# Designed miniproteins, single chains, continued (2): the designs that were tried, part 10

Each design is a single chain, and the fold is of that chain. pLDDT is the mean over its residues in the fold that is shown.

## One batch from the design tools (miniprotein)

Design m4315
Fold by ESMFold2-Fast:
Structure m4315 (fold): chain A 87 residues (1-87)
Amino acid sequence: EKEKLVKEIGELLDELARAYEELAEAAREAGDEELAKNAEEAARLAKEQKEAIKAYLSTLSVEELREVKEKLRAYLEEVRRRAEEVR
């Protein structure tokens, strides 16, 4: 179960990075340079830190991993919502 949760969280991190890239593009098209820059930085950090985050996650309990997964899904939905609203 633990390895499956770490893998699923890793997949969510990939989706989050893509969502931030989409937000950055939408913000740039809308003329929001600050939001575009912040979203690009967030996408970069998500990609750069993925392996370090996965290593940390491998030290957590199954219960803690489930909580992280739920919170990450909420962040992903929020970023996607912001991208849609900015368009």
Scores: mean pLDDT 83

Design m4316
Fold by ESMFold2-Fast:
Structure m4316 (fold): chain A 74 residues (1-74)
Amino acid sequence: SPLAEQILEAVRRLLEHYGASPELIEKTLERVRAAIERVLAENDGVLTPEAREQLHLEIARIVREAIDELDKEK
């Protein structure tokens, strides 16, 4: 879906900007993809405003955890 592709590209660019390893980027993108698929499955494939907010919060958490992992490695 166009939305999933946009989200994955935005997360990739953000992590690349922070200097994340290819391994951390790939792991994070897999987690983001799984979150998108799970939220869609829980909402019968429909992104209602409520489902979009749920997805946004889950992606924000995944990205924050990835950045925290980067900071701990330094």
Scores: mean pLDDT 82

Design m4317
Fold by ESMFold2-Fast:
Structure m4317 (fold): chain A 80 residues (1-80)
Amino acid sequence: SVEDEILELVAEASEFVAEVLKEDDSKEVKDLIEEFDKRVVELGEKLRAAKSEEEKRQVLEELKKEIEEFKKKVEELKKK
């Protein structure tokens, strides 16, 4: 189901966050993680409010974009 796909992505994102923190526990990284967590919570609220399969798929697509942006921001921090 779409919900199962979302749960799998959230689990994968949590593992990625844990690896990032293991490598770098600076305030910059922690702030970036807090921002990402806030966006994930907002998407969880949208998922709870979703009435249709289409609305749930929109949440899935937004989650994928947020994960890609988070990974990109982590890469940019490594370049600095």
Scores: mean pLDDT 82

Design m4318
Fold by ESMFold2-Fast:
Structure m4318 (fold): chain A 92 residues (1-92)
Amino acid sequence: MEDAKNLEKQKKDLEEHWEEVKKAMEELKRAALEAGGNVVDEPTEDAEIASALALAEVEAYRLGLDPSKLDAKKVVELLLRLAKRIRELANK
């Protein structure tokens, strides 16, 4: 119950900073395609925001960060870090 309230707050923060989140997701999608992966464009902004938050939470967990404390700025930073990591792995 508490986690659900925090998730909705995080989603709203991402919606308020949609332009920055969208640019970070576009960068991540480019990195994935360059690495030979595939990417499906989400049909709505809500679905794209949910994907952005989920990907940022996975990267946060890998780095030892608390996923429940992610704001829009941190989500953007984590998505860009993930894009860089995908490119680095593809070059090996």
Scores: mean pLDDT 75

Design m4319
Fold by ESMFold2-Fast:
Order: sequence, then structure tokens, then C-alpha cells
Structure m4319 (fold): chain A 60 residues (1-60)
Amino acid sequence: MEKEVIESEDGKVVAYVYTDPFTGKKTLVIQMTREDREAAEKVYKEAVEKYGEPDLVLGA
């Protein structure tokens, strides 16, 4: 099972999108090295535009 990855330009905010093959539900996990809310918001919007609205958001 592959996870889709979105990173901020400086690599300090990373988002992972995981799709459960049995339920079809998508989980978005956002991890931050520095508490950069602006970068986290930008990464979230990019992930939603590329992979669709997640069913669950974890982190951030």
C-alpha cells in the first residue's frame, strides 16, 4: 500500500495520505519539525487539491 507524500519547500512540514484498501477511507497525517502553521496550512491545501478531501486528519 502506497502513501502519498506532500512536503513544504523547506521539508519541515510533511503530510502523508493513506488510503485503506478495504474501506476506501483516506487519512491525512501532518508532521511538523517546527511549529510553522502557515507551512502546515499550505501543505494541507496542496494535499487536498492533489488527493482529495481526507476522511480523517491527524497531527498539526
Scores: mean pLDDT 70

Design m4320
Fold by ESMFold2-Fast:
Structure m4320 (fold): chain A 88 residues (1-88)
Amino acid sequence: MAAKEAEELTKEAEKLTEEALKEALKLMDTAEKDPSKTPEEVQRMLELGDRLHELGKELYKKDTRAGMVAGAGAGLVYMMASSTKIAS
């Protein structure tokens, strides 16, 4: 409700989303280097997306923008997981 609190929640969501995307990129690189591990790396990416999605749902209760940032990040991680599964 307070503008400063909403801004802090949005910055936290952005930081966690950026960290999750960096982790997803590393998992993609690992799957490309070792295709035998692709199912395991894809599963880890899906778990990462699920965690970001749950975070987005909790943040939505406090601030719509923060929830949208985390939710969008989860969607992107899920797309990366699907792409990795198809390409490998």
Scores: mean pLDDT 79

Design m4321
Fold by ESMFold2-Fast:
Structure m4321 (fold): chain A 76 residues (1-76)
Amino acid sequence: AIETVKKAMDEAIKNGDIKTAGKFLLAGMYLQQQDYQSAIAYLQQGAKEARENGDDKTAALADKGIAQVKAALAAA
């Protein structure tokens, strides 16, 4: 999950979308704290903003991150 979120952040930065990159940074921080609910919320916000901006690659990485976090939460 963390590596996928880092890739989403790096893609957002590459496209100049620092605001969306900031949401992925917060999601990564919450994952480190095992606050999966907050991490999912920030990943969903980042995915939505990426889609609104036509950045399908960043949105897909964020969606993958959400799926990985939900799987980790379900396995607990």
Scores: mean pLDDT 81

Design m4322
Fold by ESMFold2-Fast:
Structure m4322 (fold): chain A 71 residues (1-71)
Amino acid sequence: SKLDELREFNERYALGLSDEDLELLSKYPDEVLEKMEEIVEYVYAKKPVPQELLDSLPEEVRELLKRKLNL
């Protein structure tokens, strides 16, 4: 399920997303998860995240990721 994919994503990158955060994210299309994974890969690689990529996310998702990744 999408929620299981999000749990695996959360665990893989040690993001510290709550169950409520995961439920929120599960409402968005798969394209949003793909962009979130791309953003996390930039952060994990210690590379600057392209602003256009951040801006392409829904605001609620973007703010959640910024908070969890300390961006």
Scores: mean pLDDT 85

Design m4323
Fold by ESMFold2-Fast:
Structure m4323 (fold): chain A 112 residues (1-112)
Amino acid sequence: HVEPSEEVIEKAIELAKEEGAPVLVVDENKETAERIRKRLEEAGIEAEAATTEEEALELVEKEKAEKLVVIGAGGGIGIAETAAEYAHSLGKEVTLLALDPIEKKVRVTRLK
């Protein structure tokens, strides 16, 4: 597991804050997922964390907001992509933020 850098996490939080929607954080590493979730909560953003596909899809189904931000980090990027597609299939507007720890960048995908 390659942990996302603080620079990448800070950029993801800034982008999530601009979206004005609840955030689902997905990382196979529970410590990393919860760390990102806590940083979002400290920034005033409603956030939930998932480490498995089952948890991520259940949280998507429970979310009543019409717009959702999904953050994928480490091994959770694939799960985050699946969760984003599922949320979009339920009629939600989705912004997917994939965190690249090597290139120190956030890849942004928008589903309308």
Scores: mean pLDDT 83

Design m4324
Fold by ESMFold2-Fast:
Structure m4324 (fold): chain A 61 residues (1-61)
Amino acid sequence: MRKKIEEEVEKAMAIMKAYVEAMTLSEDPEKAREIARKAVDLVLHGGLSADEAVEKAREAF
């Protein structure tokens, strides 16, 4: 019964972690936002961990 809620919470936490990590990588808020968007997409659709998604998003910029 709790498995679906736990999986959704874990995914939401991974998204939040990727966003926060990306926002701390750059002093430029616009660039940080682009990295955060890419990282969130990689977590949601690529199945990557937050750390892997942020690192891969950084390589694109």
Scores: mean pLDDT 72

Design m4325
Fold by ESMFold2-Fast:
Structure m4325 (fold): chain A 95 residues (1-95)
Amino acid sequence: MEEKARKAFELIKKGIEGARNNDREKQIEGAAAAIAILGALEGKEAEEEAVREASETLNVPEEELRRRAEELNLSEEEARKALELMEEERKKLLE
């Protein structure tokens, strides 16, 4: 797997864990990874919309979310691979 795709996947997993455990920092990490994936798949307008919504929901500055998402710098292919990893993990938990 691509290193960036796996990093995004691990951050999404941390975000889900953070939501269950009320761990704000993990939630922020997961939100930034989700923003990076959305931006890579749907483009800049979708990315900016997600930044605004996550900023409001988590009470985090938009600049912080943009910075974290930007650090991932996912290609469309890497974002698709991250989603594929998430789907496989979901299926594994279901079994």
Scores: mean pLDDT 81

Design m4326
Fold by ESMFold2-Fast:
Structure m4326 (fold): chain A 104 residues (1-104)
Amino acid sequence: EFFNPGLSEEELEARIKENLEKAEEKLKKEGVPEEEKEKLLKALEAVLRMQAEIHLAIRNGTLTKEKILALIEEVLDLLLELGLISEEERERLLKEAREELEKA
């Protein structure tokens, strides 16, 4: 797991920055076009921030299924705006997330 329960907010921000820097270097080495690289890095940052928010909510005892779903919806909305997923894929992924949370 990327985040552990002992990480401070400052350490979570540092981990996000480190992962974004590593991803940018990898995308440059793979020859990904600049515009596509910027979209992928924005998507990755959103996912990492969602993970950090969930981690903090677990630590603070404030995590709910509704909060997880809201964070997932926010990430999916960004992916749609960036053109990385279709409207149909967004609806499918959101349905899958709801079904998975119901099982937990």
Scores: mean pLDDT 81

Design m4327
Fold by ESMFold2-Fast:
Structure m4327 (fold): chain A 84 residues (1-84)
Amino acid sequence: MEEEALKKIEDFVEELSKAFYLSDKQKEEILKGAKEVFKEAIKAGLSIEQATKVALDYARDYAISGDKELAEKRAKEKIKKLLS
């Protein structure tokens, strides 16, 4: 279910915030981005499972790199690859 996937994304971002000592603002920005990536993936035609994985990968990439544009680029490439 979409609601269960969104909760999984929220829980994952919370764990990342603890692991990387992220500020509340950084955590909020990553969570917002991950939820947007999830919704875009669903709209593009991916399954809930595939969309969840792409969103979790986005959150991880953003948290580790600190680079929102890089995380967004990788997420879009993954969505295109899964659709082709």
Scores: mean pLDDT 86

Design m4328
Fold by ESMFold2-Fast:
Structure m4328 (fold): chain A 58 residues (1-58)
Amino acid sequence: MSLEQIRLETLRLMYEIVKDTELMIAENPNAPEEVKEQARKTAEDLEKRIEELDRRLS
C-alpha cells in the first residue's frame, strides 16, 4: 500500500469522525435551530467529500 493510499484513507477516517460529530449536533434537542442547520449542511458536504475519496480509493 502506497503512502498516498494511507494518507487518503486517513483523511477519509477524519471526515467520517467529523461528519458523525456534526450529525450528533444536528440531532441534539438542546442545540439552537441555526446550529442544527449548519451541522446538517457540514455533514452533507463531508459526505460528498467521502464519496469522492471512495471513488479515488476504489
Scores: mean pLDDT 83

Design m4329
Fold by ESMFold2-Fast:
Structure m4329 (fold): chain A 70 residues (1-70)
Amino acid sequence: SSEAQKYLEKAKEHIKKAQEAVDKGNTEEGRKHLSQAVDYIQKAKKAGADQSQVDSLMDQLSQVSSKIES
């Protein structure tokens, strides 16, 4: 659906911004963007997003999250 696609696109943008923030040492901004990405992934799932796309974004999010804690 167009709604699911919109939420997937927003999740991708926030994951990218989180990665950029973490790479610059801005852990607080990284966490804020990861939180937004999680929210958009959940909204995408409820709107009928393809599970393979959801899984891919969750994997990307987990990689960024691990850099914050490592």
Scores: mean pLDDT 86

Design m4330
Fold by ESMFold2-Fast:
Structure m4330 (fold): chain A 81 residues (1-81)
Amino acid sequence: SKEELIARAEEAIERLSEEEKEFLSKFSRREQLAIVLLDRLAEPVSTVSEVTGLSRERISELRKEYLSFEVEVLAEAVRKV
């Protein structure tokens, strides 16, 4: 159900690292749920759009931003060692 998916996404957010939580804090709660449903719970874009009410275009933008963040974190870790 939609409520069950939201609850699972909220639990996944609580289990994120502090760095990931800080990154997500700049987005709305709805956008945070969308990122987690897509990338942590591997839900299809259609399901994420239905659950969050966000357009598929916005969800794709959020995914790109989150993937860029993950790549930047990895690059920073490599460069600082």
Scores: mean pLDDT 79

Design m4331
Fold by ESMFold2-Fast:
Structure m4331 (fold): chain A 83 residues (1-83)
Amino acid sequence: SPSLDATVAGLLGRADELIDQLKALKAQYPQYAAELDKLISRLEGLKKTAEAHKDDWRTVVMVEAEVALLEMNLNVLQKEIQQ
């Protein structure tokens, strides 16, 4: 649906912004590269799942929830690394 297509597009954009933040953090703190790469891989997997199932609102809602959780976890991790 047009509404689901818009939701998926927004979700992919949010995931890309988080991946960019993780890549920047990895460049600044290479000692955490392995842990940050796992989060990048999870986000890229979620993007593929959303694109493959863009017509399945249940899958889209699940991916949206997981992206939001990863964003919260990144905010906590970023504060912990920077302190």
Scores: mean pLDDT 86

Design m4332
Fold by ESMFold2-Fast:
Structure m4332 (fold): chain A 94 residues (1-94)
Amino acid sequence: MEEVEKTLQEAESTLAQAQLWNVDSRTAEGAALLPQQASFTLDQWIQQLNQQIQNLQNILNNYTDLPQEVKEKIQQLIQQFQQLIQQIQNARRN
């Protein structure tokens, strides 16, 4: 399923990039010196992560005949995106 594989690849790429950004933004003193740019990037990442969750949920809803392995992978990705959003939001509120 080309559309499913493409969505999974985009989701995995977005997750990896967001995880890298989250590590760098939490440890870099420079990010604290540019709060407007840091906030803009944060909002963009939250929007992209939420969009990926919606895309993955749409795949699960539209493709009822997906192999179990693919369904489990999509569910894991959704959970990882949700956890990352929580981590990003919690780190910024403290």
Scores: mean pLDDT 72

Design m4333
Fold by ESMFold2-Fast:
Structure m4333 (fold): chain A 76 residues (1-76)
Amino acid sequence: MRYLVEVTSSKPIDVEAVRAVIEANGGRVLGHSANQPTSDGKYAVLFLVEGDLDVAAVRAALAALGYEATIRELVP
């Protein structure tokens, strides 16, 4: 299965910390964007992920780091 994981924060996102969370929870990061400024003054990074991702565990772990995450399953 593939997923698009969008991570947002009021501060620059630690890409390697997010990668570690995803990979600890059944995902493999295939690629990611650089930190992109949003129109509301936040930062966003998009991750393309493959595997049997534990979506609830990833959301909880990223929230503990102070990040918001939107996770979408990509249908083939």
Scores: mean pLDDT 84

Design m4334
Fold by ESMFold2-Fast:
Formats: structure tokens, C-alpha cells, sequence
Structure m4334 (fold): chain A 100 residues (1-100)
């Protein structure tokens, strides 16, 4: 059901943002922490919008994951970027499984 899919999407994103924020804080990148917080706020608005479709939520979700990956590759150490890439890959896989 759409309600169950929305719940699973929110759970994936809550986990995703917490893990990414922890890595950003450990790297001391306050600008990236602020960016993660802003992206999280934007995602929460989409989740709380009853008019937003599951497909719209998926689209915004995938865009957020891609943006985090690209920013990490530009702004973090190789080791931290690698950790974020693994988190992004896992979240992307879980999102695809829910859509199917």
C-alpha cells in the first residue's frame, strides 16, 4: 500500500541522514552538516505533504542521495567519501526494492 511504502521510505531516509550527518560531524565539515540538515528538512516536507505521490517521493529521494554522494566526493577525505558512497548505495538498493 502507498501508506506502507511511505513509512518504509521515511525509515530509510531517517537512517540515511543520521549516518551521513555522523560522518560529516566526524570530518568537522560544518557546511556539509548544514547541507544535510537542509536536505532532511526538505525531505520531511515532501513526506508530510499528503498530496505528494509515492513516485514523487521516490524521485526527490533519489535526487537527494545523488547530491549527497557528489558533495561527499568533492569535500571529504577518500575514506569518508567511501563510507558515504556505501551508505548511498545501500539506501538506493532499499528504495528500489520498495518501488518494485
Amino acid sequence: SDEEKRKKLKEIFDEFFEEVKKIAEEEGNSEFVEKVDKMRESMLKVFNDESASVDEIYTVALMALREIKEEAEKNFSKEAAEKINKIVEEATKRLREIRE
Scores: mean pLDDT 80

Design m4335
Fold by ESMFold2-Fast:
Structure m4335 (fold): chain A 80 residues (1-80)
Amino acid sequence: GATFTIEEVISKLEPFLRYEVPLFAPDFESPEGKAKLQAAIRKIFSEIDTDGTGTLTKQQLTTELAGKLALPVAKLEAVL
């Protein structure tokens, strides 16, 4: 299956989270908001990447992010 680095996850999830997670919406247009969003994604990635490999499978990302962000698995699968 496909594996993703943190940079790939940020690239795919940042546009998605700007529209799907209202909590981030007020801040995401500013440079500070974008940095904060990227930092949040990095934190979540590191929490999922318990092995410290720097890569996660699509299945790990969709399952864990759905739980952590309260997002539908199907939407995350479409983005990733």
Scores: mean pLDDT 70

Design m4336
Fold by ESMFold2-Fast:
Structure m4336 (fold): chain A 74 residues (1-74)
Amino acid sequence: SADDELQREAQKQLEELGAQLTQAQDAGDIDAVKETLQKMRDLLRELAAQSTDPSVRQHALQLAAFLEKKIKEL
């Protein structure tokens, strides 16, 4: 389905951003950590906006909210 395709693309982008996050954390680059978390949050918000599946929307918004809290703690 279109939602399955959206989830696969989002998963791929999240994996790439996760690798960038690890590199930024290892380097002690707080600005890069914050920027990467913001990109992950925005990607999840976009997934929620584009998905027609209520479960996908809910999970994406919950994860985006969790990342927003982490960003505010930096």
Scores: mean pLDDT 87

Design m4337
Fold by ESMFold2-Fast:
Structure m4337 (fold): chain A 77 residues (1-77)
Amino acid sequence: SAALEERRRELAREIARELLESTYRALLEEAKEIKEKGEATPRALAVLQLLLSEARSRGDEELAKEAEELLKEMKEK
């Protein structure tokens, strides 16, 4: 039924939100480590790009700016 399908979608959104919050925390910790070490690796660039996208989607302009600046710095190495 339509009601059961809507409940499934609600639960899927809740699960995705919980996973997204866990991922965001992990990205923040990894970005901190990347900033401290200053090493430009494909993984580091991927982490910073994901963090930038997530920060922008959340309206965290300050964090988005910091991630963008660090990405630019890493790409110039």
Scores: mean pLDDT 78

Design m4338
Fold by ESMFold2-Fast:
Structure m4338 (fold): chain A 87 residues (1-87)
Amino acid sequence: VEELLNSLPEEVRKLTLEAIEAALAGDGEKASELLKETVEKYGFKLGGLAALIAGAMLARELGKATGDKKTEEEAIAAYEKAIEELL
């Protein structure tokens, strides 16, 4: 997941990281707007990939914080499947 985040163009990676940080802080509205901006500026394919990476990283961090390994694993599996469908 992090390797794919680092493979994104610098501007897309920055927006994705800001969205992840906003969502982890409980600001879902800001996170949504940042991901929407990525789609609007860089297109649906790259913006969709950024959203999937953000979702997977958020689910992983939430799984670690709660100790729920199953939630972490399910989120990663869903992300991998969605990447195969988008790419």
Scores: mean pLDDT 67

Design m4339
Fold by ESMFold2-Fast:
Structure m4339 (fold): chain A 83 residues (1-83)
Amino acid sequence: REKAKKIMELAKELAKEMKERYKQGESLEDIVNELEKKYNVTLNPLLKKSLLDAFKEAKSEEEKEAIIDEVAKLIAAEVVNKE
């Protein structure tokens, strides 16, 4: 319960950072790779690939933002579970 709340709060913070960096011209792949290094976590490779592929196929900014939110949630979960 407490971990779920912590994951949600961190995910929102990470999603905001990721969206700002993407708007500044960084690729989602580079952003994700840097966040993995920064927090010393590793996403499930299959989930990471699926989300990066979905991001490339996304037609709208809303779809892209939703994918960023999901990636942020996965990174947050890995960070919180690593403690």
Scores: mean pLDDT 84

Design m4340
Fold by ESMFold2-Fast:
Structure m4340 (fold): chain A 100 residues (1-100)
Amino acid sequence: MSEDELKNILQGVIDSLRELAKKLEAAGYLEASKKLRELAKEGEELLKNKASKEEVIEFLRKVAKTLDELAEKMKDPELKELLEELSFIIRDVIKKIEES
């Protein structure tokens, strides 16, 4: 995987976290929204610092785990599905990075 591909993946995850955080906030899930915004900020710091492949994988694993934990507690079925879908996508991305 190229350095540019890794940056594009990380940017896509950051953008997805921000979009989902906005939906959570609009639905009144302020704590869940805050957690996703904090993860998006962490991802931005990794982009700025030109993080290694290993650092990006560790971050993505943390994101997926957080999404799974939020989905387990989520009472709104539509938001639960969005959290589970993003977690699935991120886990698939991790496999693709590890196999590159």
Scores: mean pLDDT 88

Design m4341
Fold by ESMFold2-Fast:
Structure m4341 (fold): chain A 103 residues (1-103)
Amino acid sequence: GEELKQEVIKALQEMIKEFEALKKKSTDPEVQGLLDTAIQGFKTLIDIVETSDIKGIIKALERARKAFESLAEYAKKRGHDELVEFFNKAIEKLDELIEKLKS
């Protein structure tokens, strides 16, 4: 119910803060652009979590997971290894949230 939604929102907000902190340390415009894409994705997910039922939230998180896999592959191809690690951590956290919501 509402407690699970608040837990998901809190986790997404914490990921936004971590990505914003990484963006502040970066001077590479491509890295900043990829981080902005990720941050905007998490903000969109928070909006969906606030307005959707549990099934809708699960589908949105699964779609976000797939988007982060694409971001990680692109970052790897471009040689942004540290960014790949951050995207993989985001995927792991999304998987954890999906599992909790399915329980």
Scores: mean pLDDT 87

Design m4342
Fold by ESMFold2-Fast:
Structure m4342 (fold): chain A 66 residues (1-66)
Amino acid sequence: MQAVQQTQQKIDQAQQALNNGDLQTARQHLSQAISLIGQANKEDPDKAKQLTDQVSQLGTQLSAAQ
């Protein structure tokens, strides 16, 4: 499940950047994760749903931190 794994890595990178206060880098990684969600959904819809929920949570945190 290449896209699922890549999406999780980008989410993890976005979370790490957000924790470091690097909002621009966090947005960049989150944007990349969002672009990979479509492919992840084709590979494993259940895992893609979980990844989408993580992306949504991170997006909300980033919006609040702007």
Scores: mean pLDDT 82

Design m4343
Fold by ESMFold2-Fast:
Structure m4343 (fold): chain A 87 residues (1-87)
Amino acid sequence: MKEWTLEEVRAQLDGVVEDAKKELENATSLEEIDRIYRRAKEQIDALRDKAVATGVDPEEVDRLAREAISRLEKYYNEAKEKLLKQQ
């Protein structure tokens, strides 16, 4: 299997965060928001494990995963605030 580049790892992580952002914007309950956030975190963990398995440096992959989680947490908090203002 071809080793993933750090740019390929970043692109895959960005895709997970963008998909989660869209789902969070369409969420209608706090339970749904929490479920989307948890699923996206699990996808980031799976991507990290896959990238490491292909030979990418674990330290660099972990750094990119933390950056992705930070952005995901921002969108998660924005979605919760939006929903609470509507109730």
Scores: mean pLDDT 83

Design m4344
Fold by ESMFold2-Fast:
Structure m4344 (fold): chain A 71 residues (1-71)
Amino acid sequence: TTRTATREYSSARASWTETLTVTDDVARATGSFSATTDGETLSAEVDGETAVEAARDGKPTEFVEPAAPAP
């Protein structure tokens, strides 16, 4: 069974989207960050596999926010 949760952050000058996909009781965090300021676009992606079993029966799973990408 696959579940997907998306978190969105937006401001006047930046937009950030993080998608967490849980498949077969395994959580995998995939983050897509896109910031557009004054005609410049900065994008970064994070793809990490978490060896954490997803809670069954709809119990909450701990979601780790991706760290800001280092330059």
Scores: mean pLDDT 48

Design m4345
Fold by ESMFold2-Fast:
Structure m4345 (fold): chain A 59 residues (1-59)
Amino acid sequence: SAEDKALEIEALVLAQMKHLTNRSDKEVEDYLRKRAELTGDYARMDKILQLYKKTKPYE
């Protein structure tokens, strides 16, 4: 679906940014956790996190 593709793109962007900025996985997880708290959308942020864990910066 368009929503699923949007989540995959967001996960890919996070993976690329982590690679380019030399950040840790924990920092990405903390970012998504804080974003979930600010937006109230825990389900969406969890889906992005799970996709991020499966995503390589170069695929």
Scores: mean pLDDT 79

Design m4346
Fold by ESMFold2-Fast:
Structure m4346 (fold): chain A 117 residues (1-117)
Amino acid sequence: MPFAELTPEQQELLERAREELKRLQRAAGEVLSPERATAVAIIAAALVYLAERYPELAEPVRDLLEELARALKAGKVEAVERALELASEALLAASQGDIEKARELLEEAARLAREAV
C-alpha cells in the first residue's frame, strides 16, 4: 500500500500492534473454537490494516489488541465478543471517513475488555 514515511514513534506503534495481533491470534486459537478464532483473527487483522492506513489510530488499535488478548486469556469470552462488536463499528466508521468516531469506539472497546479482567 502507498504510505508516507511514518515517524519513528508511529512505526514502533504499528510494529507493536502487529506483535499484539499475533499474541491475540494465538490466545484465540487456544481458547476458542476454530470458527470463532478465525472471526477474531479477521477483525484483528482489519484493525491493524486500519492503523496502517490511519497512523493516528495505531495507539488505540495496539491498546485494544493487548486488552483483548488479556481478557481472552482470562476466559472473558463474552467481554471479548462485545469489544469486537465495538471494533467492527469502528471499522465501519473509519470506512465512512469518521476517524474521530472510530477512535472513540476503539477506546471504548479497549476499556470494556480491560474492565472485564
Scores: mean pLDDT 84

Design m4347
Fold by ESMFold2-Fast:
Order: structure tokens, then sequence, then C-alpha cells
Structure m4347 (fold): chain A 91 residues (1-91)
């Protein structure tokens, strides 16, 4: 069982990582975005089926869909593919 403190901390960590990916894409730094996505994937895999994952799932899907559109708009097709891999993992 996860405490409310652990759930909130993990949610904030995920949302913070997504914000950093968004800033990297907006600033034209695809290498940083790829590095952040590579770190996020194994963490998400480790929390699948936990209360921490359920608490962030809806917001995570929304943010990842927005990041995918941003990556496509910027022409970063490889990043959009990596974001789709995360969407496929969590759905």
Amino acid sequence: AESEEVIEKRKQMILSDLDEIKEALENGNPDLALKKLAKLKPFLESILGTPSFEAVKEELIEELEELKELALEKGFDVIAEKIQELLDLIN
C-alpha cells in the first residue's frame, strides 16, 4: 500500500519531468527531451497498477498527447514516436 505522501510525491515527479520535456521541445532541444523520455519510461513501467499510477494516469495521458502534438509540430518525429510508445504502455 502507498501512503498519500508517496502518491503525491510520485505524481509531482512525473508532472515535473513532463514540464521539462515540454520546455526542451519549445526551446528546440530534442536531445534533452529524448533523455527525459528515456528516464520516464522505466519509472512508469515500475509503477503500473499502483495507486500512484492511477492518481496521475488521466493527467499523464493528456500531457503526453499535448507533447506528441508539439513534437510533430516542431518536426521531431522520433520524439513523437517515443511519446506514442509511452501512451501505448499506459493505455
Scores: mean pLDDT 85

Design m4348
Fold by ESMFold2-Fast:
Structure m4348 (fold): chain A 88 residues (1-88)
Amino acid sequence: SLLEKLEAKIDEVEAELDALERQHGSILTPEERKELATARADVETAREYLRRAKETGDIDDLLKAQIFLMAASSGLYLIQRRIARKQA
């Protein structure tokens, strides 16, 4: 279902954030750590809206879950790009 696919994507982004922190946590700047914290907060917000969408069937909650998932994914991508540039 669409809800299961969205939940799987939220889990995937969380796992990627966890992997990034494990592999590169010691080299993250204070600014990158704040960006990581923001991406994690966006994951939690996406989960809360997905939970509401599952309970109520409200399309607006589903759209908000997607928006915050996109925000978390974008944050992850930007952090990964910064790390890659430092290693080049």
Scores: mean pLDDT 88

